# Designed miniproteins, single chains, continued (4), part 100

Each design is a single chain, and the fold is of that chain. pLDDT is the mean over its residues in the fold that is shown.

## One batch from the design tools (miniprotein)

Design m15472
Fold by ESMFold2-Fast:
Structure m15472 (fold): chain A 70 residues (1-70)
Amino acid sequence: EVEERLRFVAKGLGEHTGSKEIEERILKAIDEYRGLTPEERVEHVGKVAGDLMSEELKRRKLEELIKQLE
């Protein structure tokens, strides 16, 4: 089932990043796109997950820069 797989990925990304917010936002996207075809749902949820992971990487880089200043 596509939904079960997407929810498994959401949980895995949350655990891997240590961020419950990432998990919750991906789960929200899964629910928001529930009315789409399985293919469209994977595409849209995948984009949300990718955007969240990109922002997490930017956040970590900013934290490293701040630590260098203080």
Scores: mean pLDDT 78

Design m15473
Fold by ESMFold2-Fast:
Structure m15473 (fold): chain A 67 residues (1-67)
Amino acid sequence: TDNFLRARRMVDTLSADEVAETIRRMLTEGGPGSRLTATMIALHAGGIDREKGERALAVVGEVLDKQ
């Protein structure tokens, strides 16, 4: 699956808060491998939209730091 296209769709269709919440759910409620997928989507989002990407990456850092 193309994580860049997923990130672009999220940035185009969701607010910054909705992007952050979607990434948080992928990191905390997803099965094995969802953390890598969520992190890759967050990194791509940062390249597409600064505000939404920064919010997504902040969630990645927060969740991974607590583990």
Scores: mean pLDDT 80

Design m15474
Fold by ESMFold2-Fast:
Structure m15474 (fold): chain A 104 residues (1-104)
Amino acid sequence: MERERYRTEALRELAILDLMVRQGKSREEAEKEVDSMTEEELRARLGPAVVANVDLNIEAAEKVGSPEGFVESLRLAVDTVPEALAKGGRGKAELEAFLDAWRR
């Protein structure tokens, strides 16, 4: 049950990040859209590779006693998006590379 909660929270943060980086939505617009989605819609949007990588990262975080820290790291990534995008093409490319890494 707790692992499922951390997975849902992590998928939510990754979906917010994707909307902000790839669709140019504000944090408020991205959060509103993601909050309206079901868990199945979040999984479908991000894809099975991203879901599997989230589960692997939660497992790794549990081994060091900090699954909350993993979710917090994703929230911090979302918090940096406006500043990173303001840096122009480099910031956007770095954020896109971060998102693409989750699909491997």
Scores: mean pLDDT 79

Design m15475
Fold by ESMFold2-Fast:
Structure m15475 (fold): chain A 82 residues (1-82)
Amino acid sequence: MVTQTKDNVLTGGGLQTVTMEPPSFAEPGNRVQVTLVTPTRTYTSWNVLESASDSNFLVSVTDPSLVGQTVTVTRIWLPERT
């Protein structure tokens, strides 16, 4: 398991794209949890890698008041296949 952290600015009140570089062991089928922490709420999304080079992850943000706010993004890599 590898944990990565990056500051990100939210640009919309809907589906957000968060870009983080994948680790060198990243493989298709790896599960990735992306978490955005704001003062009022935590937003979490689970993604499955389509490609070992995928750097983009989607997180749903339902609060439009968070637009333009800088949030800390935490990404946890689970390089386990079924």
Scores: mean pLDDT 63

Design m15476
Fold by ESMFold2-Fast:
Structure m15476 (fold): chain A 83 residues (1-83)
Amino acid sequence: SERQQQIQQVNQAKQQTQDFYNYVSSTHPLPQSVIDQVQQILQDYDTALTLLQNGVDLDTARQLFQQAQQRFQQLKSELAYGG
């Protein structure tokens, strides 16, 4: 139950990051540094999701998820998109 909720949260965060990237990239070309940051955030979500689904190394999964979330919020602020 709790782990299933965590998996859902990671999937939602991944979707929000994809939607944000699609929106900003549709308006103008993005710097390579921004593209690289988005790719790293998505990779960290995928790694966290794999660990959660396998039920192993849950502390690492939680840390990766938190770090990816923090990086995404920082990126949104850098792009003057802060919510």
Scores: mean pLDDT 84

Design m15477
Fold by ESMFold2-Fast:
Structure m15477 (fold): chain A 97 residues (1-97)
Amino acid sequence: MELTEEQIKKIKEITERGSAASQALVEKGIREGKPEEGLKKAEELEELTKKLVEAIINNDEKEAKEYEEKIKKLEEEAGLTEEDIEEGRRRIEAEVA
């Protein structure tokens, strides 16, 4: 079955932000001398992002909200700022260029 254009757009936005945030978590871990902790948090974020995407594909609004809240909590507990996420995004873009 084909996804709606709105679902595709939302999935792209979630995946792109998730990749940037995961990169930011890895970089933060390296800077703080805890690369293994950064990698673990990035892996947890990637798993939550995957589950959020699956909930959107299945049109499960309740599950989607639950995973969005878990992602937000993980980012807040990790002390991840929007500036950290933007830096992660720029780093990914620089590697593709």
Scores: mean pLDDT 80

Design m15478
Fold by ESMFold2-Fast:
Parts: structure tokens; C-alpha cells; sequence
Structure m15478 (fold): chain A 82 residues (1-82)
């Protein structure tokens, strides 16, 4: 499965958070399962959304209180479990 993961620091409501964007050639149902897994396994998750762009499925996840590296590891684990 070809998966692209990008991370960045963004400001939401005056607070610095880590944004992880996953772009993958997967179904919306698989992406929603990944988002659900992140909600179950990641106490630092502030929110996640799933949408389609240019024929690909995108997951945006927002994490507070952790590094970009920690957020990416959590996302990769959720992907591997789905």
C-alpha cells in the first residue's frame, strides 16, 4: 500500500499542535477505521477527519502534548493494525 505521511506544527485556538496528514490509495472505510484506532490508542489526539482529494483518501489528525515523531509513530501503528 502506498502511503504518504506529512507532519507539521500548527496553531489551533492559540495552542501549538502537531498535524499529521496521511494520503493513501485506500477506501474511506479503511481511513475511518484508522481514525477510530487513533481515537482509541492516542490520549493526546485532539481530533481527526477523513476526506477525499484528487481520487485519494486523506486523514488529518491533530495531536497535543507530543512531538512530531511520537505523532507519526502513533499514526503508523494505527495504519498497521487496519
Amino acid sequence: MKIEIKTEKVTLGGREVVKVTVTADISREQAEEIAKRLEEESPGLLGAKVYEKDGKTVIEAYFGGMSEEEAVELVKKAIDEV
Scores: mean pLDDT 80

Design m15479
Fold by ESMFold2-Fast:
Order: sequence, then C-alpha cells, then structure tokens
Structure m15479 (fold): chain A 68 residues (1-68)
Amino acid sequence: MEELREKVRAEIARRLGTTDPAAVQAEIDRQLKEIDKELKIALENAEKYGVSPERVKERYERTRELLR
C-alpha cells in the first residue's frame, strides 16, 4: 500500500523530469481533482444505467488512495 504510493510518486517525478517534491505533489493534487470530477460523472451514469455505485466508488477510491 505505502510502497505503491511511493512508486506512483516516483513515476510521476520521472514523467515530469524532476525530483522536486513540490512539483510532484502539485501533479498529484491535479490528478486527484480530475478523479473527483470523473467519479461524480461515473456515479450519475451508474444510477442511470443500473450499475452498482459501490463498485464505482471502490475503483475510484483505490486510485485516490494511491495518489494521496
């Protein structure tokens, strides 16, 4: 769990071409914001199409947990 978060941060740093923790954190915050927006849309669609909202929330929460 914690090792996965560290690995995700390392991958973001590599993609940005920097090891600056502030830059990595800013990118993480941006991705978390996008995930929150996508979750809201996915939950609305889940209700419309009869998909389990719990399953949708679990998938997005796991991604959020890895990024925080």
Scores: mean pLDDT 75

Design m15480
Fold by ESMFold2-Fast:
Structure m15480 (fold): chain A 85 residues (1-85)
Amino acid sequence: NPFEKIELTDEEVEGLAKLLASDDPAKQVAAMLIVSIATDENRKKVFELVSKSKNKESLELAARIARHFGLDEVAEKLDKKIKEL
């Protein structure tokens, strides 16, 4: 690929998932920016961790971001979780 994406540690992935699953818009935006430059593998892990959240707005944001990155299967899992809430 002509562009390299940043590789995140498991601790960084967990930290980003917590920020994205929060109800704080500033934390959500900060997490989204870092996720945007992360590898697809790290992105999937972040969204899988976010899927455990009960915050509907955080799940809706995560599903939108996942679709933007072409992670359609992850986005569908998030959409199902939102419908359960």
Scores: mean pLDDT 77

Design m15481
Fold by ESMFold2-Fast:
Structure m15481 (fold): chain A 87 residues (1-87)
Amino acid sequence: MPLELSEEEREELLAFYEEIIAEMEKMRAQGASDEEIRAAVIRRLREFAERHPQLAPWVERLIAQLETMSADEMLLVLKILAHELRS
């Protein structure tokens, strides 16, 4: 079954993605490594999943994908996900 999001849940998830994207861009500008950025993103995603248990399976799948990605690849994926939520 596809993931069903309320309007409020969609807005909250979009705000969360935008917050992570902003933090990643800031970390990159400060010279953080791919490993440091990945660890920060995964931590925030797990914290979000704990607050939104219905989204936890989707978040854990995303985390599994991000563990194999560079910071640039992670940033691109998150920007695409944020764009899809705006549509």
Scores: mean pLDDT 79

Design m15482
Fold by ESMFold2-Fast:
Structure m15482 (fold): chain A 67 residues (1-67)
Amino acid sequence: SKKIVEEFRKWVEENPEWSDEEKQEKFIEMLEEAGYEDEAEAMRLVLQGEDVDVARERLLKRRKERE
């Protein structure tokens, strides 16, 4: 979690020309590549206009299923 955020910050510093929206999309890709698929899906839903609470409920349900 913290490591992927640090890797994303480094990527952002190397690519300052990208928009905030494009950077968010890149972060979702990095989460998926690192195996944080549930977190990536929740963030993707929020970017598509889904309610934050609904996205959080989906993430929590996935975590409970994995235990």
Scores: mean pLDDT 72

Design m15483
Fold by ESMFold2-Fast:
Structure m15483 (fold): chain A 83 residues (1-83)
Amino acid sequence: DTISRQNVLRLRDDRLTRYQNYRDGANYLDGINPNRGRQGLQNVLRVDGDLITSMSDDDRRNYLLRQAQQSGRGYQNLDRIYT
């Protein structure tokens, strides 16, 4: 029980962090919250850098928004287990 709960909470927090990084990175490309968005984009580039290096800014933004949506949905699904 306790171990199962801890595993769900860790996964939930991972999904939230991914959501925030992808959202902030997309916002950075749109000129929204540039200081926070820069960190989010850098965190994404450490994971997905090779994938997105050749993308245009529009393609990067659309990719980041889709990844944010997927991660946010994952966070919400996991958060519901403890609400």
Scores: mean pLDDT 74

Design m15484
Fold by ESMFold2-Fast:
Structure m15484 (fold): chain A 89 residues (1-89)
Amino acid sequence: GEMTLEAIKKKLEELLTDLEAKVKEYREAARILEELGYKELAELARKAAELLEKLKTASEEEKEKLLEELAKVHKKILELQSKIHKELL
């Protein structure tokens, strides 16, 4: 089934133990995706890196909003990856 935004958000909270490392990972992923021609995925990866960077200094109120936006970005990444996978089959 499709992952809900709430489920994605909870999973992200559990996995985001080192925000600096995650920012670096998403920035590198964006560069690789852009070089491969996956421009939309690259833009989403850059957006994820921006949101993770903001989480490093965010207040508790800002963290909730940023995690929701990050969950929305990840939902779009999963949807695009699913479409690419179907095209390869």
Scores: mean pLDDT 77

Design m15485
Fold by ESMFold2-Fast:
Structure m15485 (fold): chain A 70 residues (1-70)
Amino acid sequence: SVEERIDKLIEEANRLLKEAEAQGRWDLAMDLGADILSLVVWKILNAPDEEMEKEIERVEERLAQYRAEL
């Protein structure tokens, strides 16, 4: 489900945020915070459409980039 997908992304983003903070990568921490906020808002709205699914895919791509930099 979209909710399960969002929950997994929030969990992963929070893990990466802790790593970014531990490494002093405040640039990545700010970007991760923004992505977490977006994911939480989308979960609360609970009305996924094709546009929201594309945005979720973009967050998944960004999380992969953050992981590669950390």
Scores: mean pLDDT 83

Design m15486
Fold by ESMFold2-Fast:
Structure m15486 (fold): chain A 68 residues (1-68)
Amino acid sequence: SEDERLETLRRIAIEAVKELSSIPGATLDQIALVVQRLSDVAAENRDLSVEDLERILREEKERLLKEV
């Protein structure tokens, strides 16, 4: 359901901020860009599953880890 999807997305967003904020050297601007990109992808691609969004988050986190 939409409510279950939104609750799961909320949990993913909270965990994303926590994980990204724990990366030494990561700036608030870098974290905000990752969160914004995930938000944009989720809004533009309503057919994406929660698992797809979690995969995209893992890829974005891996990218950020290489920048710091």
Scores: mean pLDDT 77

Design m15487
Fold by ESMFold2-Fast:
Structure m15487 (fold): chain A 90 residues (1-90)
Amino acid sequence: SSEENTRLRIRSVGEVFRGLALEVDGDWRGAADSYERAAALLQSLENPDLSDLATVYARLAKAYARLGDDDRAREYEAQAERLRAQALAQ
């Protein structure tokens, strides 16, 4: 429903802001966890915003790089770039 989609979008925004606050505190694991929840919420939308999802994946890439998980960081950055390209093509 449109109400459910609105609730999922609001929750995803809340998780992004939580992740950003955790980044300020240097809690990169907490930030990654919040961004993963945000990505899951965005993917649950009836019409996913590819640009919003790309932004969350870019944040995940940064968080995993700070955690020393360079492979996962590169994977998320590549996914973010692909989604940004797809969003611009629509």
Scores: mean pLDDT 88

Design m15488
Fold by ESMFold2-Fast:
Structure m15488 (fold): chain A 81 residues (1-81)
Amino acid sequence: LSAEVEAALAEFEAHLAALADKLAELAKTDPELARERLALLEKERDEIAADKSLSEAVRAALVAAVDAAIARVREALAAAE
């Protein structure tokens, strides 16, 4: 990956990690809204996975970052049952 793409991926990963933390807290106070936000993340993941304009390396890195965020939110929702 180019240095510019690597920097953009690092920013995206940091953003998703922060978003996942916020959604994990939301799962404790408003689980319905947290599930709605999770569904949007799952849709975004599928859109990225289907985006043929992205290189395989970039697509894989973006999907991995979103999958990590999805897993974090799912764990928080399961714990909040």
Scores: mean pLDDT 82

Design m15489
Fold by ESMFold2-Fast:
Formats: C-alpha cells, sequence, structure tokens
Structure m15489 (fold): chain A 68 residues (1-68)
C-alpha cells in the first residue's frame, strides 16, 4: 500500500540522516541527499504529489530534529 511504502521510506531516510550525522556531514548536504532520495523513490514507485510532499516535509523535520 502507499501507506506501507511511505512508512518504509521514512525509516530508510531516518537511518540515512542518522548515519550521515554520525559521519559529521554538513546539515545542508544531509538535507539535499535526503530530498534527492525521496524524489527518486517517489518517481520510481509512482507516489502521489501529496505523498511526495509529506515525505519531503518529514525528512526536513528529521534533519532539523536530529541535527539540533
Amino acid sequence: SEEEKLREMLEIVRRLVEWQLAQGRPRADIRASARGFVENFAEHYGLSEEAKERLIAEVDRYVDELAA
């Protein structure tokens, strides 16, 4: 389902953000990487525009929270 795809994607992105922060990568680079991953995933799985926007908002939130 779309909900399951979103859940799996958010888990992957969260792990990616955490890993990059542990490597000392700059926040701007982490954000760009996470956004690129979301856009590629949305294109590949044919997600709705609303679902893509929700994922982008969630990854921005993850970066802001985890890098604070």
Scores: mean pLDDT 79

Design m15490
Fold by ESMFold2-Fast:
Formats: C-alpha cells, sequence, structure tokens
Structure m15490 (fold): chain A 96 residues (1-96)
C-alpha cells in the first residue's frame, strides 16, 4: 500500500522532530503533523470498519492544525500546548 510507505516516512519525521525539538521549528512540526493526519483521515474514509465518530475526531484534529498553520508567528510552545490540549480532550472522550 502506498499509504503504508507514506505513513512510515511521516512517522519517522515526527519521531525525529520529537527527539530533537530544540532544533525543530513550529512550521516543521505542524507540516509533519498535517501530513500524518491527512494520511490517517484518508485511510479512515476508505476503511469499512471506521465509524463516523472516528472520522469526525480526525477531521477535528486536522481542522485545528490547519488553523494553526495559518499563523506565521506560531511558536513551538504554542503548538505543543494546543496539541497537548487536543490529546487530553481525545483521551477523555475515549474514556467516556
Amino acid sequence: SSFAAEEAAVRARLRELAANDEAATAREVIEAQLAMLRLQLERLKNDPLATPEMIARAERALALLEELAKDPDLTLEELEARLAALEAELAAEAAA
């Protein structure tokens, strides 16, 4: 699957950025996250076992990152704070 190769490449880039975040820019991190979420959303839309709720959650994450990507002055700290808040919301919803 072409998606498997693209996902592996994006995931490797995300791990690289996470391991050395002092050298990464907010733009590099958000571009990698956007690429990953777009691939995941495309796979979910083509997965017959994916629920509408799973797709809606992925679309919400993508919408947040696309909005943040419009800010030319976005800092890495702001990006990390917004991603942490989204992760907490998604974890709470999964536990309910």
Scores: mean pLDDT 72

Design m15491
Fold by ESMFold2-Fast:
Structure m15491 (fold): chain A 59 residues (1-59)
Amino acid sequence: AEAQARDELVARIMELYRQAFPQDSDAALAIFEAGLRKVKDDRALLDRVLATLEAILAA
């Protein structure tokens, strides 16, 4: 389902964020995840966030 696909995308972004910024606090991670959930219907924005994190980790 599309809702499940969006939840999986948010989970993948959170996984990459933890890898890119392992020093960030649990509070910072919770704020970032809450922000993603508020904009999870903006697929273009989520795709851009994912691509940015993948680029950071590939460098």
Scores: mean pLDDT 76

Design m15492
Fold by ESMFold2-Fast:
Structure m15492 (fold): chain A 56 residues (1-56)
Amino acid sequence: LTPEQIARSQAAIKALEEQLERSKTELPDTRSKAIGETSVGFLKIAIETEKEILAS
């Protein structure tokens, strides 16, 4: 990987972790909770993917 790609992955991980924290905030209705859970799962997968790129 290039240093530029590594820096980009680090920035992406940070941004995704911030999004994950925001997505953990549950709204008062059941539908919003289900959407939040789906978003959290997606963000966790995205973060792990970026970490794998960085760890290469």
Scores: mean pLDDT 68

Design m15493
Fold by ESMFold2-Fast:
Structure m15493 (fold): chain A 72 residues (1-72)
Amino acid sequence: GEMERLARELARRLVELEAQKAKAELEAQGLTPTITIEQVGDDAFQGTVTSETKTIVVTVTVAEARALLLAG
């Protein structure tokens, strides 16, 4: 339905934002991070931020995004 589509779109955008935050933190340390975003099944998105010395993984679920939409 419409709500599930919006929740999935929001989850993808939220994981992109979290990945960009992680990238900025690694760049502030003098590293050159890259971001890969993938869908994990039908219920989550995962962002992997990989640098020369560190890897940060962020996950946002569709359920989490749906809860945010319902909260306003």
Scores: mean pLDDT 85

Design m15494
Fold by ESMFold2-Fast:
Structure m15494 (fold): chain A 110 residues (1-110)
Amino acid sequence: MSDLEKQILMNLELMALTGTLVALREYARRHNDRELERLIDEALEQLKRQQQQFLATTDIAEQEKIFLDTLRYAVEVLERALELMRERNAPQTVIESVEREIAYLRELIA
């Protein structure tokens, strides 16, 4: 795989992750879950900082490091979000969607 191809794929995954977090924020807002909303807002700000660092470097090894660190951070955030959703009896379909996202991100890290 070329360096350009790796960069494109990593950037697409970061964009997809941002979309997932935005969807969870909308879920939190619709259910008046201020604690979940705050958790996701903090995660979106951190992801924005990580993506700025990713785009600022021209070194593929540094980009891969930032990418993997960002995915590990996202897994921790989603695991915490999942705990809050389970405590608040979120619909099983929502819980299963977050569990699948965590599993997918773990596969990317491995």
Scores: mean pLDDT 89

Design m15495
Fold by ESMFold2-Fast:
Structure m15495 (fold): chain A 98 residues (1-98)
Amino acid sequence: MEEKIKAALEAKKIFEEISKEISDKLEKEGKTNDEEAQREAALEASERLREKAKENEGYLREILEALAEALEAAANDEPVPEEALKILEEARRYIALG
């Protein structure tokens, strides 16, 4: 239980760092309301999350991969894979416990 809570909190931290860097970039470029720039930003975040997943193992890797799949699906206007949603829902519950 504690190991999964720690992994979920670390995944949240990684995601928040990536999201902040990308949001700051969009703000500097004046593209916060640009739908195409937002799609490109989501794909960039997905790629960065996949790279972080490769550097990690176990549950943390699974959460980072699931976040990457969710962002990629959203950018392509496609439904998020059910397996990814299950991992993200479980991770959200562990974050609430930590």
Scores: mean pLDDT 83

Design m15496
Fold by ESMFold2-Fast:
Structure m15496 (fold): chain A 61 residues (1-61)
Amino acid sequence: SMEALEEGRKAAEEAAAKIPELKEKVEKAIEMMELHYEKSGDAEGALELLLALVERLLAAG
């Protein structure tokens, strides 16, 4: 759903605010989520992709 995608985006933006060095990578992860949703229509899979990417970035920082 669009609502779940918006929540995922906000969570990613908040994570980027804590670690400014990751801002560009988080923005790219959000774009990858949106692109996945546009191609597949799978909002759940798109969110899982975003969460996995953001989790990996936060674990590294």
Scores: mean pLDDT 76

Design m15497
Fold by ESMFold2-Fast:
Parts: C-alpha cells; structure tokens; sequence
Structure m15497 (fold): chain A 94 residues (1-94)
C-alpha cells in the first residue's frame, strides 16, 4: 500500500521526464542519438515500475512519431519499437 504510492510517484516522474524530452525534441525538429538513448532508458525505467507507465511512455512517443518531421519520426519510431519490445519481455516474466 505505502510502497505502491512511492512507485506511482516515481513512475509519474519518469513519464514526465520523457514527455518533457519529447516536447523539446518536437520543438527542435531534431533528435540526437543521445536523446534517443535517454528516451529508451526512461521507457525501461517506467516499465520496471509498472507496465502501465511503460505503455503511457510509448503513447507519448507515438504522438511525436506522428507529428514530427522526417528525422524526428524515424528516431521516435525506433524508440517506440525498442520500448514495446522491453514491455513485452516484462509482461512475459509474470
């Protein structure tokens, strides 16, 4: 019960950080390899806390993939694919 609330706050923090990074990338119209790696890391950390937080992170990235320019779309699509793969692996462990 108490630990569940702490996990929720941590998960929301990771999702928020990913959303802020995604918004910055959309405004800049470019994604560096460093930013892409950081986003994959956020998705993994969120998923480790809860599959639901991982799925929320993927939704944010799918929106960036739909609305970004060509470079941003390619990078966001790659992060989405890596994130979905990690989420599926976590689901299979339970």
Amino acid sequence: MKEEKEKKEQGEKYVKELRETAEAMREAKSVTPRQAAEMVNYVKKATELSVEYGEESIKILEEVAKEGDQGTRAAAEMVVEEGKKYIEEQKKKE
Scores: mean pLDDT 74

Design m15498
Fold by ESMFold2-Fast:
Structure m15498 (fold): chain A 81 residues (1-81)
Amino acid sequence: TAAAIAQLQRDADLLIKRIEEGVEKDPSLVEGARRGLESFQAYADALAAQSPEVGTAGNAAVDRVQKALEDAIKKAEEKRK
């Protein structure tokens, strides 16, 4: 399912961009970013149930978004001081 994998990658890239541009500058956006990650993980899990190949790509995409969120939160905390 090349189309599903491509969509997962695009959605992950968009989420990461929003997190990097938003959360680092405004900590109030952290809650929304966590909601976005939860929704993205549920979406990836639903696609993974249909194909193991999509499951592998989905896990990698979710890991990328989670790492971006953790990095942005850390930078936001450092900026508070």
Scores: mean pLDDT 78

Design m15499
Fold by ESMFold2-Fast:
Formats: structure tokens, C-alpha cells, sequence
Structure m15499 (fold): chain A 55 residues (1-55)
């Protein structure tokens, strides 16, 4: 991936997490659905060589 593509993916992942948090707070999704979406986002990031957030 190019640096631009990695930056775009990070921005999309951050936006996805914000949207999930908003939907969860509004009761539009369940906590279980939120966990699945976050797990899928993490798997997608790993598949594209994005490092995990340091502990």
C-alpha cells in the first residue's frame, strides 16, 4: 500500500469506530454487533499491513 492509501484506510477505520460508537449510544445496534464490526475492521487493517495500536 502507498502512504496515501494507508492514511485513507486509517481515516476510514477511525470514522467507522466513531459511527459504531454513535449507533451503539443511540441503540441502533447491539453491543455484540459493535464487537463484530470492530473485529472485522481490525482484521481488515491487519490484512492490509496496518500496525495495531500500541498498548
Amino acid sequence: LTPEQRAALRARLAELHRQVDRDLAEGKITPEQAEVVRAQAEAFAAAHGLPLVPA
Scores: mean pLDDT 72

Design m15500
Fold by ESMFold2-Fast:
Structure m15500 (fold): chain A 59 residues (1-59)
Amino acid sequence: MATDVPAEAAELAEKLLALSPSLSLYRSGDKMQLVVSGHVELSKIPEIVALHEEINKRT
């Protein structure tokens, strides 16, 4: 689930959330906060981190 995602980061948020149903994004101040509500495959972690950093660079 993604909440309050800016339009300029929407495509990256979709990619990030597609990596695991355990992932959620919400706006906290001027940054997007990533919440993990379960298990995520280790092989996906580098992509998750990269997408989260890119989202925060655009917001």
Scores: mean pLDDT 75

Design m15501
Fold by ESMFold2-Fast:
Structure m15501 (fold): chain A 85 residues (1-85)
Amino acid sequence: KGKLAAELTGSVLRIIGEYLDNPSPEREEALKLVTKGLQKLNQGDYDSAIKEFEEAIKIAEKAGDKRTKESAEKMLEVVKQEKAS
């Protein structure tokens, strides 16, 4: 529970880092989806945040971007665990 902010911050910074190192349309879209998910999470809308992170995972998977996918999957896991608690 107390790890939510740290885990989400670490994961989003990693996605931003991947985008800045090697930008692509798919990475830009994944970053937009992750940002939208974080905005929904800040509003207390866990269900919408989960949907946005799931879409970011799909985009990263289609692009073969394992690092962005893993970071988005970690965000999804953390948010689902927090909602269930």
Scores: mean pLDDT 81

Design m15502
Fold by ESMFold2-Fast:
Structure m15502 (fold): chain A 65 residues (1-65)
Amino acid sequence: MASAEVLQLVSEALSKGYITAEQAQEIVQLIRDKDYAGARDLIRQAGVPESVLAAIERALAEAEA
């Protein structure tokens, strides 16, 4: 469930233009590899709004645990 929530949030960020398709694919790959720290770092580097970043980080933490 947590991974599905992260994918939903990433798709929403992509549709709103906060991230590129390439960034979205890389984030999904990092999540599949269970590199949650790498996924968070990439999202932060992309300049996603703080509210969206916080939601994704929460979902990633739930997927990790």
Scores: mean pLDDT 77

Design m15503
Fold by ESMFold2-Fast:
Formats: structure tokens, sequence, C-alpha cells
Structure m15503 (fold): chain A 64 residues (1-64)
């Protein structure tokens, strides 16, 4: 059974949004690994929305 977790972060620059989202995603990956999941895929996208940047990190994991 695959599990998908999405993390979203917003900032005034693309780089700040990406770093913020990756930091939050790192915390989620640690939680999933501790719960017996193996992370199989991490996807990162950044887009501009209403004068800000939104970074989305999608994490896919499977039970170990």
Amino acid sequence: MELTVTVVAEADTAEAARLKALAAAGEKIAELEEQGYAVTRVEVSVREEDGKYVATVTITAVPK
C-alpha cells in the first residue's frame, strides 16, 4: 500500500519557499521512516501565485 504526503510552503522568493518546504518535508520523512515506511519518491515543484512563491513537496512511501 502506497502512502502519499504533501507539504506546502509559501515565501517571497522561490529559493526561500523551496528551502522551507524541504525542511518541513525532511521532518515528515523522518516520521515516516520511524513508523516503518520507506520513502520511494520525492517530487518538488515551485510556482508563483499572487506575487509569492509556493513550493509543493510530494512524498511517496511504502511499508518496509
Scores: mean pLDDT 83

Design m15504
Fold by ESMFold2-Fast:
Structure m15504 (fold): chain A 60 residues (1-60)
Amino acid sequence: SPLQEMQEQIERIVAEHKRRAQQLKAEISDPRELTLALMRLVADTTDRILAVRREAQARI
């Protein structure tokens, strides 16, 4: 099912987001720089999820 495949891809993207967020927290000591890096990560993750949803919708 395109919807099931979409859900599985989104779950993987969310898992990668959590891993990358933990790496940023470990690497960036400045709270301001960390906040900006996390905001960028959220934007990138959102774009990836929207791309997956768009692809699933194109399959009807």
Scores: mean pLDDT 86

Design m15505
Fold by ESMFold2-Fast:
Structure m15505 (fold): chain A 90 residues (1-90)
Amino acid sequence: MVTLTMPNGTVQELDPNKLVTLPEDSGMAKDLGKTTVTYAELVLAGSENAKRLMIENMKKRGASEEEIAKAEAELDEGIAKEKEELEKAS
């Protein structure tokens, strides 16, 4: 098991090599181009979605371009670390 810190600060325990079957009509299956994914791929897709929601919320509250850029950089670092942890657990 691997402990990951999501971009939104949520900590998850998971097996990165576990296979997950997605419904063919799910948005995630369409985004990934396949219905069988690893838990690592599922988690990374979830983290990208969480980043999108966070940035959208910042834009709605009138955050500056500099604040948005800083938040995007921090979230991208979080996702990169998550990806490294998933790769190390293999």
Scores: mean pLDDT 70

Design m15506
Fold by ESMFold2-Fast:
Structure m15506 (fold): chain A 91 residues (1-91)
Amino acid sequence: SMREKTLEELREVGRYLGLPEEVIKNIEEVENQKLLIERLFEARRAETGYATPVPEEVQEKLAELFGKALGSKEVGELVLELMKEENEKAL
C-alpha cells in the first residue's frame, strides 16, 4: 500500500540520520515523525553552522501537515523533499 511504502521510506531516512531503531520501527507514531523531522533540521544546522538551510515555507508546511497527516504519508513526502534538497546541495 502507499502508506506502507511511505513508512518504509521514512525508516530509511531515519537510518540514514542515525535515529534509534526503536524510533524507526515505530515511525507510524506522530511523536517519532516529529523526532525524525527535528533530526533533519539539526543535521542541516550542524552542516551549515547554525544557518537555516531549509526554506521557511517548507518548515511551516511540515508543522501544519504534521498535525493533519497522522498516517504519515504527507509528512513522509515532505521529509523526502528535504532529503532530496540535501543531496542536491552536496553536488
Scores: mean pLDDT 60

Design m15507
Fold by ESMFold2-Fast:
Structure m15507 (fold): chain A 90 residues (1-90)
Amino acid sequence: MSAKEVLEEAKKAAEYIKELVKRGDLELAAKGARQLSELLRRAAEILGVPEMLKAAEKAEKASEYAERGDAEKAIKYLEEAIELLEEALE
């Protein structure tokens, strides 16, 4: 699987999780962001793309804030993850 495919799918996942936060589904958003963080961390190890690891850290923060009920900060960290993934896509 190519780095580009992983980055494109991760970006779609982050955008979907952001929509869950906007809908008030913070429990599903937290779970999704945690899973995205784990996937990006593993992909960074295999593919060597530093932006994947940075995006994983942002997704982890988004999960933590969603679990605390802080929708605004969860969205902020998801947007930061999306920006990092877009940067890696060129």
Scores: mean pLDDT 86

